Designed miniproteins, single chains, continued (2). Designs and how they scored, part 52

Each design is a single chain, and the fold is of that chain. pLDDT is the mean over its residues in the fold that is shown.

## One batch from the design tools (miniprotein)

Design m5780
Fold by ESMFold2-Fast:
Structure m5780 (fold): chain A 78 residues (1-78)
Amino acid sequence: MTEEEEKEIAEAAEKAREEVRNSNLKPEEVEKIIKEGEEAEKKLRSTSVEELSLEELKEAAKKIAQGEEVKRRLAEAA
């Protein structure tokens, strides 16, 4: 993976976190985002990073970042 590819993945993840921070999510949306994030993390753990395309890595990073941000907001609200 190149430095430029790592930067694109990091930027995509950060943008995804910002979108979640600025949104009023319904409970159904919260549950879906958490589940998608956990599934993406599981896929990355079972698959070598080098075997995934840049687009697959970006998509996984976005879902993981959104799931983590949603969990963080729920923890802060509790």
Scores: mean pLDDT 77

Design m5781
Fold by ESMFold2-Fast:
Structure m5781 (fold): chain A 67 residues (1-67)
Amino acid sequence: SKEEIEKKIEEIREKVRAMMAEGQPLSEIWQELAKEIAELLRNTPPELQQYTRDLANELIFEIQEEG
């Protein structure tokens, strides 16, 4: 459901922000972000793929502006 996708995006956001707060290397942060998004997309049904990609892209832009 859309609610499950939104919850997963928020979990990824919190994880990435925690890594940033700990001072982890940007390369490791981006690698983890890419891994989490890929796993989310693999588990997303076809009818929600575009919705999930849009939310993932918004998260990527948010993190890029913060780093």
Scores: mean pLDDT 83

Design m5782
Fold by ESMFold2-Fast:
Structure m5782 (fold): chain A 69 residues (1-69)
Amino acid sequence: SRVLSLEELREELLRLAEREAARVTEEEAAAAEEHLDPFIAAANAPEELKEAYREAVERLLALARELRA
């Protein structure tokens, strides 16, 4: 069986996003925004996992932008 459920994975991704937000540079944020959609589209993963990952990255980018303002 899987070590993490989808809900647990989603929570871990959000925690990781919060921890890393202060360390994300403007260049890293721009690259992540540019590559998020093609990365998710190319991933061979369930839609629920793609959504969880998108949510975590979007939260990371939003927090990183807010911390730089």
Scores: mean pLDDT 74

Design m5783
Fold by ESMFold2-Fast:
Structure m5783 (fold): chain A 74 residues (1-74)
Amino acid sequence: MEEVKKFLKELEEKSKSLKSEREIGILGFKESILRGLKYSEPEKVIAMLEELIATTEDPELREALQEVIEEIKK
């Protein structure tokens, strides 16, 4: 089962260029935001991320920011 999941993950990474330096930086930013939420109003963080999504034309960045918003909404 791990073999199948690993193969699908590798295929997804190739199609989305997930291993780019920029995307790794975005993942670090995502973790930082999630860690800081205990001391922040989640609605304000979501509004900031929505603004970033509206101003970017990078589809990989938009996808990563949407993932952060969904994690905050949990």
Scores: mean pLDDT 60

Design m5784
Fold by ESMFold2-Fast:
Structure m5784 (fold): chain A 74 residues (1-74)
Amino acid sequence: SSSFTEEQREELLKKIEEEYKKLKELGLEEAGEIGKQAALAALNGDTSNAEELRARQREFEETRREEALAKYEE
């Protein structure tokens, strides 16, 4: 079963929100949204989709960082 205890779900949701806030502060809000989707997929037992979304989140963060650096060089 993909179900967690109530305490485990609360802790996971808190961590998801904290990660989202950190990414939002860095200007990576879209990466934060993808990260939330990945964590929610994992909570629903869709580990394959969660892995794919996590990979997309990392790639997005890297791309955004490169774009920010290029902008500051200009």
Scores: mean pLDDT 74

Design m5785
Fold by ESMFold2-Fast:
Structure m5785 (fold): chain A 76 residues (1-76)
Amino acid sequence: DSSSVYVLPDQMKRLLDEAKEAAERGDIETAKRLLEEAKELLQQWLSITPDSELTRQAQQYYEEMSKEIEELIKKQ
């Protein structure tokens, strides 16, 4: 569907998945960098389409994954 910005959710998911993998292997510096990049992407979405379903999905995914990644960082 050409009206969808689904590519932005995919990018967010990739960044957070990579951050989680980095945290799991003890690469804390990379994990923190990827989390910051994901946060910046979310802030862009919030500024452009704050009330869209895709922005809400990205925000929820970021919130869930960032908590998990932060727990992994603390455990290392």
Scores: mean pLDDT 76

Design m5786
Fold by ESMFold2-Fast:
Structure m5786 (fold): chain A 79 residues (1-79)
Amino acid sequence: ATAAQLSFISNVLETAIANQDKALASAAISAAASILSKAGMNDSADSLSALATAIAATTDANEFLALANAAINLINASI
């Protein structure tokens, strides 16, 4: 079920935030975007893809935290 997959990804993303693991965070958000795209939620998928790209590019810890929390909120809103 899409909701169960997104809940799992949200937990992975929270772990990535706790560890400041940008690569894991970007990968988790990209996985969520793919799931939402397959479910027909293209606007949410596009927003998550943009957040994953921004996280991969950022060198600022505060920006990383803000972007990752925005992604968690969007994923949870899609459940």
Scores: mean pLDDT 85

Design m5787
Fold by ESMFold2-Fast:
Structure m5787 (fold): chain A 89 residues (1-89)
Amino acid sequence: SAAAARREQRLREIERLLEDVEKLLEEIKNNEYKIHPENTLDKDVLLHVTIGLYVAELSFVIDLLERLGAPEELIERARELLEEFEKLL
């Protein structure tokens, strides 16, 4: 059905989003994430804002995955990412 095809497409798009977020987390952990401002305080503030935005986005993504009846493995992957970002706050 068209509804099933749309659900499958949304799940694939979320999987790609999680892959991108996982790469970003690795960059942050390895101190490879570059912030443009020269001021160290502004860099720390921007990093914390960025982390906070990903915590909010991952919380939304988890709720969306649960509403879509996504595979538990995908939901767990999003929850693990949320926990890792929360540790950085």
Scores: mean pLDDT 81

Design m5788
Fold by ESMFold2-Fast:
Structure m5788 (fold): chain A 58 residues (1-58)
Amino acid sequence: PDRIESVRRVGDSFLIKDKLTGREYLVRDDDDIKQISKLTGISASDIRKAIDEYLKSL
C-alpha cells in the first residue's frame, strides 16, 4: 500500500513504517492493527495486506 513504507519482523511481531509521517508502529495482533488504523487513517485491510506481502516475500 502507498501509505506503508516498510514492514519488518521483530520476534513474533511486525513493525510497520508510515510513509507519510515516518513513524513506526508495532503490530502484535489484530487489535494493534485496528488501533494503528484509527491513529493513522491507513485501512486495517491495507495494514494486513502489507504484512501478508512481507511474509510472502520471505
Scores: mean pLDDT 83

Design m5789
Fold by ESMFold2-Fast:
Formats: structure tokens, sequence, C-alpha cells
Structure m5789 (fold): chain A 80 residues (1-80)
């Protein structure tokens, strides 16, 4: 769960950087990988029943959402 949460955040950051650079293909690939990692982290955390892992997955989700929201204009420009 922890590694998947970190992977999701790293891919979100890399995707934002690629979008700002105008590399649409790289941005889409990173966002797709990040989303998969985050969904798997959330699923495994829920299956574990561990409140700390659930909280960690939720926190990672919030960090990813914040990154995407703060960079929404650059992402929309790249993906349009």
Amino acid sequence: VEELAEEAIEHAKAGVEAAKAGDVEAALAHFEKGERALLEAKRKALESGDPELIALAEEAGREVATLLEENREAIEAALA
C-alpha cells in the first residue's frame, strides 16, 4: 500500500511536469499509471482493514487531487 501510494504521487508529479513541458503522451502515460497505483493502494488498504493504511491511501489520494487541481490549467492546455 505504502509503495503504491508513493508511486501514485510520483506519477502525478511526473505527469504534471510532462504536461507543463507539452509532452502530452508522457503526461497521459504518467496519469494512467498513477491512477492505477492509487486505485490498487486504496483497494489493498480496504482489504487489509488497517486504519493506518486506509488513512495513508486517503492522504495520497488527497495529495494527487491537490496536485492535479493546482495544475489544472496546464493539464487542460496539454490535453486539449
Scores: mean pLDDT 78

Design m5790
Fold by ESMFold2-Fast:
Structure m5790 (fold): chain A 73 residues (1-73)
Amino acid sequence: ESVQLTPEEQKAVDAALEAGEKARKEAEEKGLPEEEIEMLRHMAIHGAGLLTLGLTTEEEVEEWKKAFLEKKK
């Protein structure tokens, strides 16, 4: 048995991977430590996946990023 992704799930995976790579590059350009780069990448992956599936909003994803950065201060 092979689990074939639905078109919606495939789109979510593609969007998540793209967002993760973008976040990683932006964090690397800022000279952030690898631990923070990895965390921001994971947050971007989850956020983009949920956004594409309609399970969250862009505002909620931004709130998650802000909360993480505030915690670090």
Scores: mean pLDDT 71

Design m5791
Fold by ESMFold2-Fast:
Structure m5791 (fold): chain A 93 residues (1-93)
Amino acid sequence: MTEQELRDKAIEVMKKIDEVLPPELREKVYELWDKFVEAVNNGDFEKAKEYLDEIIKLLEEHRKASTDPEKQAALDEIIKEVKEVGEEMLKLA
């Protein structure tokens, strides 16, 4: 995956987050994502992994709290895509 393709995929994942997550949780995910990107750019891969894991944990907890099968399916897709984008960013750095 090219850096441009990775950026485009990250934007699409963020759009899905905007549609599915409540505003307070969305803000927390974006805060952690910004910290993840900063850690990757600084070569601090241990901190980057910790921030990525925290994002995944928040998304999984929100999924467990949901009773809507469509929302659960959307969250499963978001979780998979966040993991894929995060892992590719760590490989390209």
Scores: mean pLDDT 81

Design m5792
Fold by ESMFold2-Fast:
Structure m5792 (fold): chain A 88 residues (1-88)
Amino acid sequence: LRERAEEVLARLEETIERVEELLEKTTDPKIKAELKLLKAELESAKDYLKRTIEKYPNDEEILEKAIRDAEELLREVEERVKEIEEKL
């Protein structure tokens, strides 16, 4: 679980960086607003996962749920980020 959590945290950080790059490149106010929301969601998920690891290091059920929730968000955001990148 710890290795999986660390990989998910790394993916969250990488995706946040990609969103930040897109925010610098886009001039479309709707896309910019969407990217800001996606960044906020990713940062919130990263903070929640970090706190869950610190607070519940021995609760496998809680950790697995937090990891799965973050992975689900990552899947959705990564797909949307790719779509935006392809249009810019």
Scores: mean pLDDT 84

Design m5793
Fold by ESMFold2-Fast:
Structure m5793 (fold): chain A 69 residues (1-69)
Amino acid sequence: MEELKEKVREAAEKAGLTLTDEQIQVAAYAIKQGLSLDEVLEAVREALEKYGDNPVAIAAELHRKLLEK
């Protein structure tokens, strides 16, 4: 889990995204559940564009992608 959190943080920084620790945890959990790093970063970017810094909306978007699997 810590390795996944670190990968998410590093990838977010490279993409120009500033994520909270809670958002990093949700993203790492989504990867563990079967989403790729690219899918998670795209979902977070889309949620930030549409809903702003709402952590509930970001979590909902990640869960939606997991269900569409």
Scores: mean pLDDT 73

Design m5794
Fold by ESMFold2-Fast:
Structure m5794 (fold): chain A 75 residues (1-75)
Amino acid sequence: VLEPEKLREIAKLFAEAAKKAIELTGDQRYADKFSEAFDLAARGDKEGAIKVLEEMKKEYPELQEIFDKAIELIK
């Protein structure tokens, strides 16, 4: 279980990443992946959340910076 403050920061980052993903790619598929990663992180499955985000980095390299920040917050 992550601290509420850290969960809030992760939620804000994911919201920002979702906006950027729509803006840059026009692709809605990322929404499912962000939801999955956030749910794993919220449950304390940091490794699972990081794996999902690493997969997204391969699919959307233009968003790599945002995904790297999310991974660092989850660690």
Scores: mean pLDDT 72

Design m5795
Fold by ESMFold2-Fast:
Structure m5795 (fold): chain A 71 residues (1-71)
Amino acid sequence: VSEYVKDFVSIFDKDKDGVITKEELREFLEMMGEKLTEEELEEILKKYDKDKDGVLTAEELEKFLEDLMKE
């Protein structure tokens, strides 16, 4: 897993919410060199977001990132 993942997860974990917003997910992916549109971000959230809150838990983000790195 990339150093970027650990940094972002650590930042979010500081609030002890364990959730990542759509905006922060975009920033993280941009740092990884991924160019995403608003629709692409929404699709990722809907695919991995179980609670339909428009955010990802730390575990759901890790799952998404593992899939992304695997692919």
Scores: mean pLDDT 67

Design m5796
Fold by ESMFold2-Fast:
Structure m5796 (fold): chain A 78 residues (1-78)
Amino acid sequence: SRVDRIVEELLGSLDIALKTATPEQVEDFLLERLEGLSRAFSKEELQRVVDAIVAYLESKGLPELAERVRERAEQLLA
């Protein structure tokens, strides 16, 4: 699906960012991308992207970053 394609592209970019950037820079990068996607995606589609990012970060052993992204994304989804 369109959502699955965007998730794959975003997670690929996230893998690079996690190797080269600080956690704060990664958080800001993700929120900027989600804000851009919010202009083209429904709230339900955007929630699926957020859920995939959060699950991925948790799987990488980054639960604190995952929680911060979830909290900030909830504000964007309101």
Scores: mean pLDDT 85

Design m5797
Fold by ESMFold2-Fast:
Structure m5797 (fold): chain A 80 residues (1-80)
Amino acid sequence: WPAELAPYMVPRSVDDPAIAALAMVEGVFGSNPTAAQIEEVLEFPAGIKDKVAAYRVNVATARAAPASATSIDLVPIRPK
């Protein structure tokens, strides 16, 4: 997913948005994704590396919010 929207598109139904990101990677690559596959998903939009630090800040913020049923917005990996 886009680096700018990654924290906002992660469901409130999980304690940690990073877990939702891993679930998306697992859905595309299968069970137990490798570190390289996770990095590839996070690098899907160019420049995401710098955004990862900001994403971590939003992880703690999302955990503090009230939990509700929400689904992940799944983005195709390398659709071309």
Scores: mean pLDDT 46

Design m5798
Fold by ESMFold2-Fast:
Structure m5798 (fold): chain A 61 residues (1-61)
Amino acid sequence: APVEEAFARVKALADEYVKEGDYETAANIYRMAAKTFRDLGHQEIADELEKYAKELEEKKK
């Protein structure tokens, strides 16, 4: 499904920044994606993306 493909793409992009140690950019990618999915009515996916963003923000000093 297009939604699942977009979700996988977001995770792949964020993971690239995590590998570089750029947790701030990775968290921002998840936060922006979460807002987009929420606006499109995909509440459960949006909540999961927000959780990933929070976890990465905790690693940022």
Scores: mean pLDDT 80

Design m5799
Fold by ESMFold2-Fast:
Structure m5799 (fold): chain A 117 residues (1-117)
Amino acid sequence: MTISDLVKELVELYKEFKFDEEKVREWLKKEYGVTEEDFEKAKEIIEEIKKNLGKGRDIINELVENESETFRVAFLHEMFEEAVKTMNEEEKEKLLNSDLTEQINELLAKFIEILNE
């Protein structure tokens, strides 16, 4: 699975489950075999990237090339959850009522860009 395909699938899952993080995590565990260890490792790496902004791109590239598919799924999920945490109820409702896949992809790209600058 490509990262682009996985991002689209995560956006659709968040929309279908109405931003219920627990339901999304349960689905990822069942369909992709993502483990609790994968989620915890992803959280730790995101915090490390936040602390080392200038190295964020190198860390992400290393993870994408060397880590398992289940870890990549967990990592992208945690990045989406960080973005979703910044949204208020009105913004979440707008996401549910609009085709915002393109906007979410732009926000994700901007998030990665911010982490690398």
Scores: mean pLDDT 67

Design m5800
Fold by ESMFold2-Fast:
Structure m5800 (fold): chain A 95 residues (1-95)
Amino acid sequence: SSEKVQKLMEELKETYEQLRELAEKGLEALRQGKLEEAQRYLNQVIILVQRMQDLLLQLQREGASPEVVKEAQEMVDEGMELTVELLNRLNEALK
């Protein structure tokens, strides 16, 4: 239903914004040498990107339009890119 699709998109957008904020905080913690704090942010970001992937699957199952699915996929892809960047930079800092 359109109502359920709208709710799922609102949840996805909220989750994406939370992920972006936590990823930026993780990168800032890395810049300050706060490796344990950065690891805590990475753990939260991983949970959020997994939630975004689940929300995208729910949108597809609910029959969201191709335009809505494309917007959702772009947010998931960006969330994954931010997660991978934070993970790689934390791994580099731990060497």
Scores: mean pLDDT 91

Design m5801
Fold by ESMFold2-Fast:
Structure m5801 (fold): chain A 62 residues (1-62)
Amino acid sequence: MPELTARVVAEVTAHVQAGRPLSDEDIRALAEKLGKELGASPTSIEAAYTRALLVRAQLQAE
Protein backbone atom coordinates (compact mmCIF):
# COMPACT_ATOMS: atom_id res chain seq x y z
CA MET A 1 0.00 0.00 0.00
CA PRO A 2 1.90 3.12 -1.24
CA GLU A 3 0.02 5.51 1.10
CA LEU A 4 0.90 3.47 4.21
CA THR A 5 4.58 3.11 3.21
CA ALA A 6 4.84 6.85 2.45
CA ARG A 7 3.36 7.85 5.83
CA VAL A 8 5.52 5.46 7.87
CA VAL A 9 8.69 6.46 5.95
CA ALA A 10 7.89 10.19 6.35
CA GLU A 11 7.46 9.82 10.14
CA VAL A 12 10.67 7.73 10.48
CA THR A 13 12.60 10.27 8.38
CA ALA A 14 11.32 13.21 10.48
CA HIS A 15 12.42 11.47 13.70
CA VAL A 16 15.93 10.70 12.33
CA GLN A 17 16.30 14.32 11.15
CA ALA A 18 15.21 15.53 14.63
CA GLY A 19 17.99 13.41 16.19
CA ARG A 20 15.45 11.07 17.85
CA PRO A 21 15.26 7.95 15.65
CA LEU A 22 12.38 5.55 16.24
CA SER A 23 13.22 2.05 17.52
CA ASP A 24 12.24 -1.12 15.61
CA GLU A 25 9.34 -1.59 18.06
CA ASP A 26 8.16 2.02 17.57
CA ILE A 27 8.27 1.66 13.76
CA ARG A 28 6.31 -1.63 13.92
CA ALA A 29 3.69 -0.04 16.22
CA LEU A 30 3.45 2.98 13.88
CA ALA A 31 3.03 0.76 10.80
CA GLU A 32 0.32 -1.32 12.56
CA LYS A 33 -1.54 1.80 13.81
CA LEU A 34 -1.49 3.60 10.44
CA GLY A 35 -2.19 0.32 8.62
CA LYS A 36 -5.39 -0.21 10.64
CA GLU A 37 -6.47 3.42 10.00
CA LEU A 38 -5.92 2.93 6.23
CA GLY A 39 -7.45 -0.59 6.10
CA ALA A 40 -4.14 -2.16 5.01
CA SER A 41 -3.53 -5.92 4.85
CA PRO A 42 -0.95 -7.58 7.19
CA THR A 43 1.33 -7.99 4.15
CA SER A 44 1.15 -4.23 3.40
CA ILE A 45 1.90 -3.42 7.07
CA GLU A 46 4.97 -5.72 6.99
CA ALA A 47 6.15 -4.15 3.69
CA ALA A 48 5.85 -0.62 5.15
CA TYR A 49 7.75 -1.69 8.29
CA THR A 50 10.57 -3.30 6.25
CA ARG A 51 10.91 -0.24 3.98
CA ALA A 52 10.98 2.10 7.00
CA LEU A 53 13.80 0.07 8.60
CA LEU A 54 15.84 0.33 5.36
CA VAL A 55 15.23 4.10 5.14
CA ARG A 56 16.27 4.59 8.79
CA ALA A 57 19.47 2.56 8.21
CA GLN A 58 20.35 4.57 5.07
CA LEU A 59 19.77 7.92 6.82
CA GLN A 60 21.90 6.83 9.82
CA ALA A 61 24.59 5.30 7.54
CA GLU A 62 24.37 2.09 9.63
Scores: mean pLDDT 83

Design m5802
Fold by ESMFold2-Fast:
Structure m5802 (fold): chain A 67 residues (1-67)
Amino acid sequence: TKQKLIDEINELMKGLPPDVQARVRKALAAARTELELLSLGLYLSMQLGDSEKRKEYEEKMWELVKE
């Protein structure tokens, strides 16, 4: 669900610097689609160096675009 993605993004950003968190919160407020939320999750996973989570977001984005 959209809320589950928002919650996950909020959790991921806790490990990042305050300036990055501010940018992420702005992007979250502007997000209108699940694809936008997945793109933000991908960005955050890359910033954290989490290759497993990065792959999960890439796969979800691909599946969503295919639908």
Scores: mean pLDDT 80

Design m5803
Fold by ESMFold2-Fast:
Structure m5803 (fold): chain A 116 residues (1-116)
Amino acid sequence: SAEERLKKRLRGLARLLSLTSKDEETSKIFLEVAESEDVTEEKVIEAMVKAGFSESLAKQLVYFVTNNPEGLSEEELLELIKLLLGINEKDLSLADEIFEKFKKEFPEEYNALLGK
């Protein structure tokens, strides 16, 4: 359903936020949201704000992954991963490794973000 697709996209964003987190404690905040059965846009935004993101940026990222019914391209997903790594002051060279890990280990969330 459209609702289940939205939830999988929100879990996918939370998963990417976990994988790109600056530290283990921040990663765990996002992992809790990604593994939640009751994921909402509000819960993802709240987790991002708790992790130090501005509310405006959190809302923009949620909108970016949910607004297009066709989903993201693989290039847009890779650019999102790079953006999240940059925000968290992590090495951007990790982006390809995180992309491949996300695709392999979380295929339902990956496919939902890409509108598949």
Scores: mean pLDDT 88

Design m5804
Fold by ESMFold2-Fast:
Structure m5804 (fold): chain A 75 residues (1-75)
Amino acid sequence: MKKELEKLKKLTLEHLEKTRKESSPESQKIIDEARKRAEELFKKGLEGDDSTGASYGSAGAIEGIGADVEAKLLE
């Protein structure tokens, strides 16, 4: 739950940072948007009062963001 979200936050942030460093300016825009969305999801899951995000549903959403970014970068 919260511990898993904290680990996912670190993994997602590190993944996006590595991808961003290797990316063109256009790709960096996509990565920046994905990072912003991921950070908002993590904050809602970790700081949210109740009934939100601290489940495998949130984990799936974060993983989906990373996969979506990679798919767009394959263009």
Scores: mean pLDDT 64

Design m5805
Fold by ESMFold2-Fast:
Structure m5805 (fold): chain A 77 residues (1-77)
Amino acid sequence: SMEELLEFEMRAGSMEVGMSTTSISLKETDPERSRQLQELMEEVRRILEELREGKISVEEAEKRLDEIYQRYRGIVD
C-alpha cells in the first residue's frame, strides 16, 4: 500500500542520513570505511528503486534493509 511504501521510505531515508553523516565524518580519518558506507547507501537506493518499480514486496525490502543495517553496524563497531 502507499502507507507501507511511505513508512519504508522514511526508515530508509533515516538510515541513509545516518550513513551519510558517518561517511563524511570518516572521510579523512578512515577513507576505506567511508567508501564501504557509500556502497551500503547505494544498496539502499537500489532497494528503494526495486520497491517503487514493484519488483519486490515491502516485506522483502525490510528484510534487505535489516541486512544492510547489520553490515553498517559491523563497519562502525
Scores: mean pLDDT 84

Design m5806
Fold by ESMFold2-Fast:
Structure m5806 (fold): chain A 62 residues (1-62)
Amino acid sequence: MVEEGVLKPEYGPIAAAEVGFRAGDRVRVELLPDGKRARVTSLATGGSFVTPVSALPHIIEF
């Protein structure tokens, strides 16, 4: 499954340290084949990180 969302303002600084994200960036969320993790990709920079699916509601606004 692939969806688009926005990186939540509270999470932006942490994500930026990893892949150059900033709060409010539009992101693409792609479920990985294991169904337990998702790849989050910035539409602005193309940078990405992987996170547990259970963490998505806390860091991404769809």
Scores: mean pLDDT 68

Design m5807
Fold by ESMFold2-Fast:
Structure m5807 (fold): chain A 70 residues (1-70)
Amino acid sequence: MEERRERIRQGLAELQAVADETVAEIAKTHGPEEAKKARVDYARGLVEAARTADPELASEMEKRYKEAQA
């Protein structure tokens, strides 16, 4: 198991949780369509952040987000 990769995943999970809370707030104030757009934008930001730390993990996240949008 890779300790470094696990720590990166935990950090990204914390950022994802904050993004999810922000998207939920946007859904309450601006509606579900704006929340959907915000979710996509945050997903892209997280992938770019991950790419700087671990390009392989970033590629996995990008594939996962594309599949989730289908």
Scores: mean pLDDT 75

Design m5808
Fold by ESMFold2-Fast:
Structure m5808 (fold): chain A 85 residues (1-85)
Amino acid sequence: SKLEELEKKYPIAKEIFDKLKKEFPDVPDELLLLHLEVELPKTTDIDKIKENLAKFLEQNKDIPLEELTKTLLEVQELIKELDAE
């Protein structure tokens, strides 16, 4: 799974994911994992990761979480294609 891949690079990923899931129970797991994939290369500070997620959700509050998650997954796939060049 994506979480298992993150744990191999960042052993704290599972602990942070579990804390985020408790704090943001309405947020899809896929969106939490996307956020961790972006944040963990920069910081392992759970408070900063939570603050950045809360800020992102507030900035995108008018977009349904399911639609936001799908859009971000599509963007991530496009970025991976560009990086493969």
Scores: mean pLDDT 79

Design m5809
Fold by ESMFold2-Fast:
Structure m5809 (fold): chain A 65 residues (1-65)
Amino acid sequence: SMEDIEKIREILRKGGLSEEEIEEFLEKARQGQANDALTRLYLQGKITPEQATEIAKLLKRAGLI
């Protein structure tokens, strides 16, 4: 849902991602590459394991995984 997407945006913003990086992530998720995009953010040190888990749950609720 739109509400789940907004929660993902908030988590990523608080984690220090720019609006451009957030939109790139969401575009990858809409293309069916959510797991790859999350893994990339984690390996780049941009999100924690806890943030990755929370974002994955929100992506599932939004129908993007």
Scores: mean pLDDT 85

Design m5810
Fold by ESMFold2-Fast:
Structure m5810 (fold): chain A 98 residues (1-98)
Amino acid sequence: VTPRQLLLARARQLFFDGLTSNDRDEAARLFRRAAELYRELGDDRAAEIMRVAAEGLETGSEEYRQRLLDMLEEARRRGDKFLADMTRALLGHLDRLA
């Protein structure tokens, strides 16, 4: 297993752990950690989506939910199924913890 493969597996695990957390503060912390690992992997778009989701959980502000909706539409227009699926999962989790 390469160091890059280990970072990707860790980023995915943190994302999944965040989605299964019922604690807003814990979920936000996990998504922020995932964002840092995606940034290290050079996936700036995945990193930004994770960061925006964490800020949405931390603040409860509709502004961050709207930003995630805009990011979802952009991912769909680009045909980026991975980012679209990730953003939908994060939006669903924000709605569950609202």
Scores: mean pLDDT 86

Design m5811
Fold by ESMFold2-Fast:
Structure m5811 (fold): chain A 66 residues (1-66)
Amino acid sequence: MLTEEQKEELIAIVEYYRRRGLLTDEQAEALTAAIRAGDLEKAKALAASLPEPVGSQLVAALDGYE
C-alpha cells in the first residue's frame, strides 16, 4: 500500500507532466484522485491510457511503489 509520502511523490510526478503540457488538467486530477485514494490499480489503468511517452513513464513510476 502507498504511504502518504509515496502518494505525494507520485502526485509531484503527475504535476510535473501537467506543468509541461503533457497532461490535461482533467487527466492530472483523475490520476491525483486515484493516487490519494491509494487505488494503485486504477492509477496504473489511467496512466496506461495516456499518450506515449507519458503513459509508460507513469506506469513505471507507479510500479516502483507497488
Scores: mean pLDDT 79

Design m5812
Fold by ESMFold2-Fast:
Structure m5812 (fold): chain A 93 residues (1-93)
Amino acid sequence: KEKAEAFLKFMEKLMEKVVELGANTDENRLKAAEEVAEEEKDSNPLIAKLAEIYAEIIKLQLKKELTEEEKKRLEELRKELAEYIDAVDKYIE
């Protein structure tokens, strides 16, 4: 439940900032996620951690060429993010 609530609140904050930035692009989602991570680090550390994971995924996706280490890191981050999404699926069912 804690992971599900953190993900839902993160997505709400992320989309609010993306709308303020004017377009739903990967660049704007990255900027929004970095801002959420900074704002929430003291008050909601789980949301901040999730925002950091999301931001790092987008940073890696925006690179034209990834090293083997960066590819492994991206897979690790995607698996970590998937745990939060799975928690939401179980929470809303």
Scores: mean pLDDT 79

Design m5813
Fold by ESMFold2-Fast:
Parts: C-alpha cells; structure tokens; sequence
Structure m5813 (fold): chain A 93 residues (1-93)
C-alpha cells in the first residue's frame, strides 16, 4: 500500500535518527536500502526490499555490531524470500 516514494522517505528519516543516536553502521544499512528501493521497478519490489533490510537492521541492533558482507547477504536473501511469500499469501485473500 505504501508508494515507492513513501518507503524512501521513511528510510531516510530512520537513517537520520540512527545517525543522531550514534549508530552509523545502522545508518549505512538504511542508505543501502534506499539505493536498492530506488532501483526497484515496482512498488511490490520496493516493499520486499524494505522488509528485507528492516530484518538486517533488527539483527545488527540485537548484536550491537555490523554484520559482515557474507552474513548480510545470506540474511537479505532469506528475508527477501520470506517477504515475497508473505506478499503472495496476502494476495490470496
């Protein structure tokens, strides 16, 4: 239901908050999410990307550290699959 522009605005606000709170590694994840959402061709793809990056942010906040590139890639792939399944299921009414 959120437009691609609304998703980007929410991610930009969250990035600013993370920077102000002294969490630059979380702000970096939000920045990557914004770039990937901008590349999305559909609002559905943008939503899937945003959900996947929200999962990465939650895990990094729980651990209090940056995930390495391989950990982040695996988590993004898992989260993206789950987000796609959830959106597909929602369309079944």
Amino acid sequence: MKSKEEIIEELEKAKEEAEKEGRPWIAKVFEEAIEEVRKAETEEEAHIIALAYQRVIAVEEEKGRELDEEERKRLLEEARRKAEELLRRAKEE
Scores: mean pLDDT 77

Design m5814
Fold by ESMFold2-Fast:
Structure m5814 (fold): chain A 93 residues (1-93)
Amino acid sequence: MEEVNKIMEKIKETIEKLREAYKRYRDLLFSGAPEEEIAAVEAEIDALRTELDNLISQLKEKMKELGVPEEEIEKTIADIRFETDLAEGVALG
């Protein structure tokens, strides 16, 4: 469980970074910022999304190794995905 908790901490940190990146992306779009600045934030968002997907995969495998029921694992991942969707939705409007 300690290793699962460490992965969960990294997931929370990555979601927070995504929330801040989505907010900057929205603000740049609404202010008519240069395409170069918009593209830079899009690249950051893509990198953070990839990192999050890798962390979720690691979490799923570690929970399976520890004998956590599949239903509990699916619920945990669904909760993480919900938080990610909220971060995107709130920032993008």
Scores: mean pLDDT 82

Design m5815
Fold by ESMFold2-Fast:
Structure m5815 (fold): chain A 85 residues (1-85)
Amino acid sequence: SLREEARRTVEELGEVIRELEELYKRTGDPRLLEQAERLSRAALELILLINDETAPDERIRAAIERGREVKREAEELKREVLEKM
């Protein structure tokens, strides 16, 4: 279901947030914190929509797509930072 897909997306975003926070402790690169904050905002939006029984499917779908895009950006940043270490 769409809400199950949203929950999986939240779990995936949470995993990447932890990875970026761990990498930030090692590097001090502020871009990692900024990207973790963007991931946290996307995850919060999804959590609020999942818990809102009146939320339209289009809004949930758009939030999932936003979360996936922010995750892709985070994974690209992670690769860049790791390559320069």
Scores: mean pLDDT 89

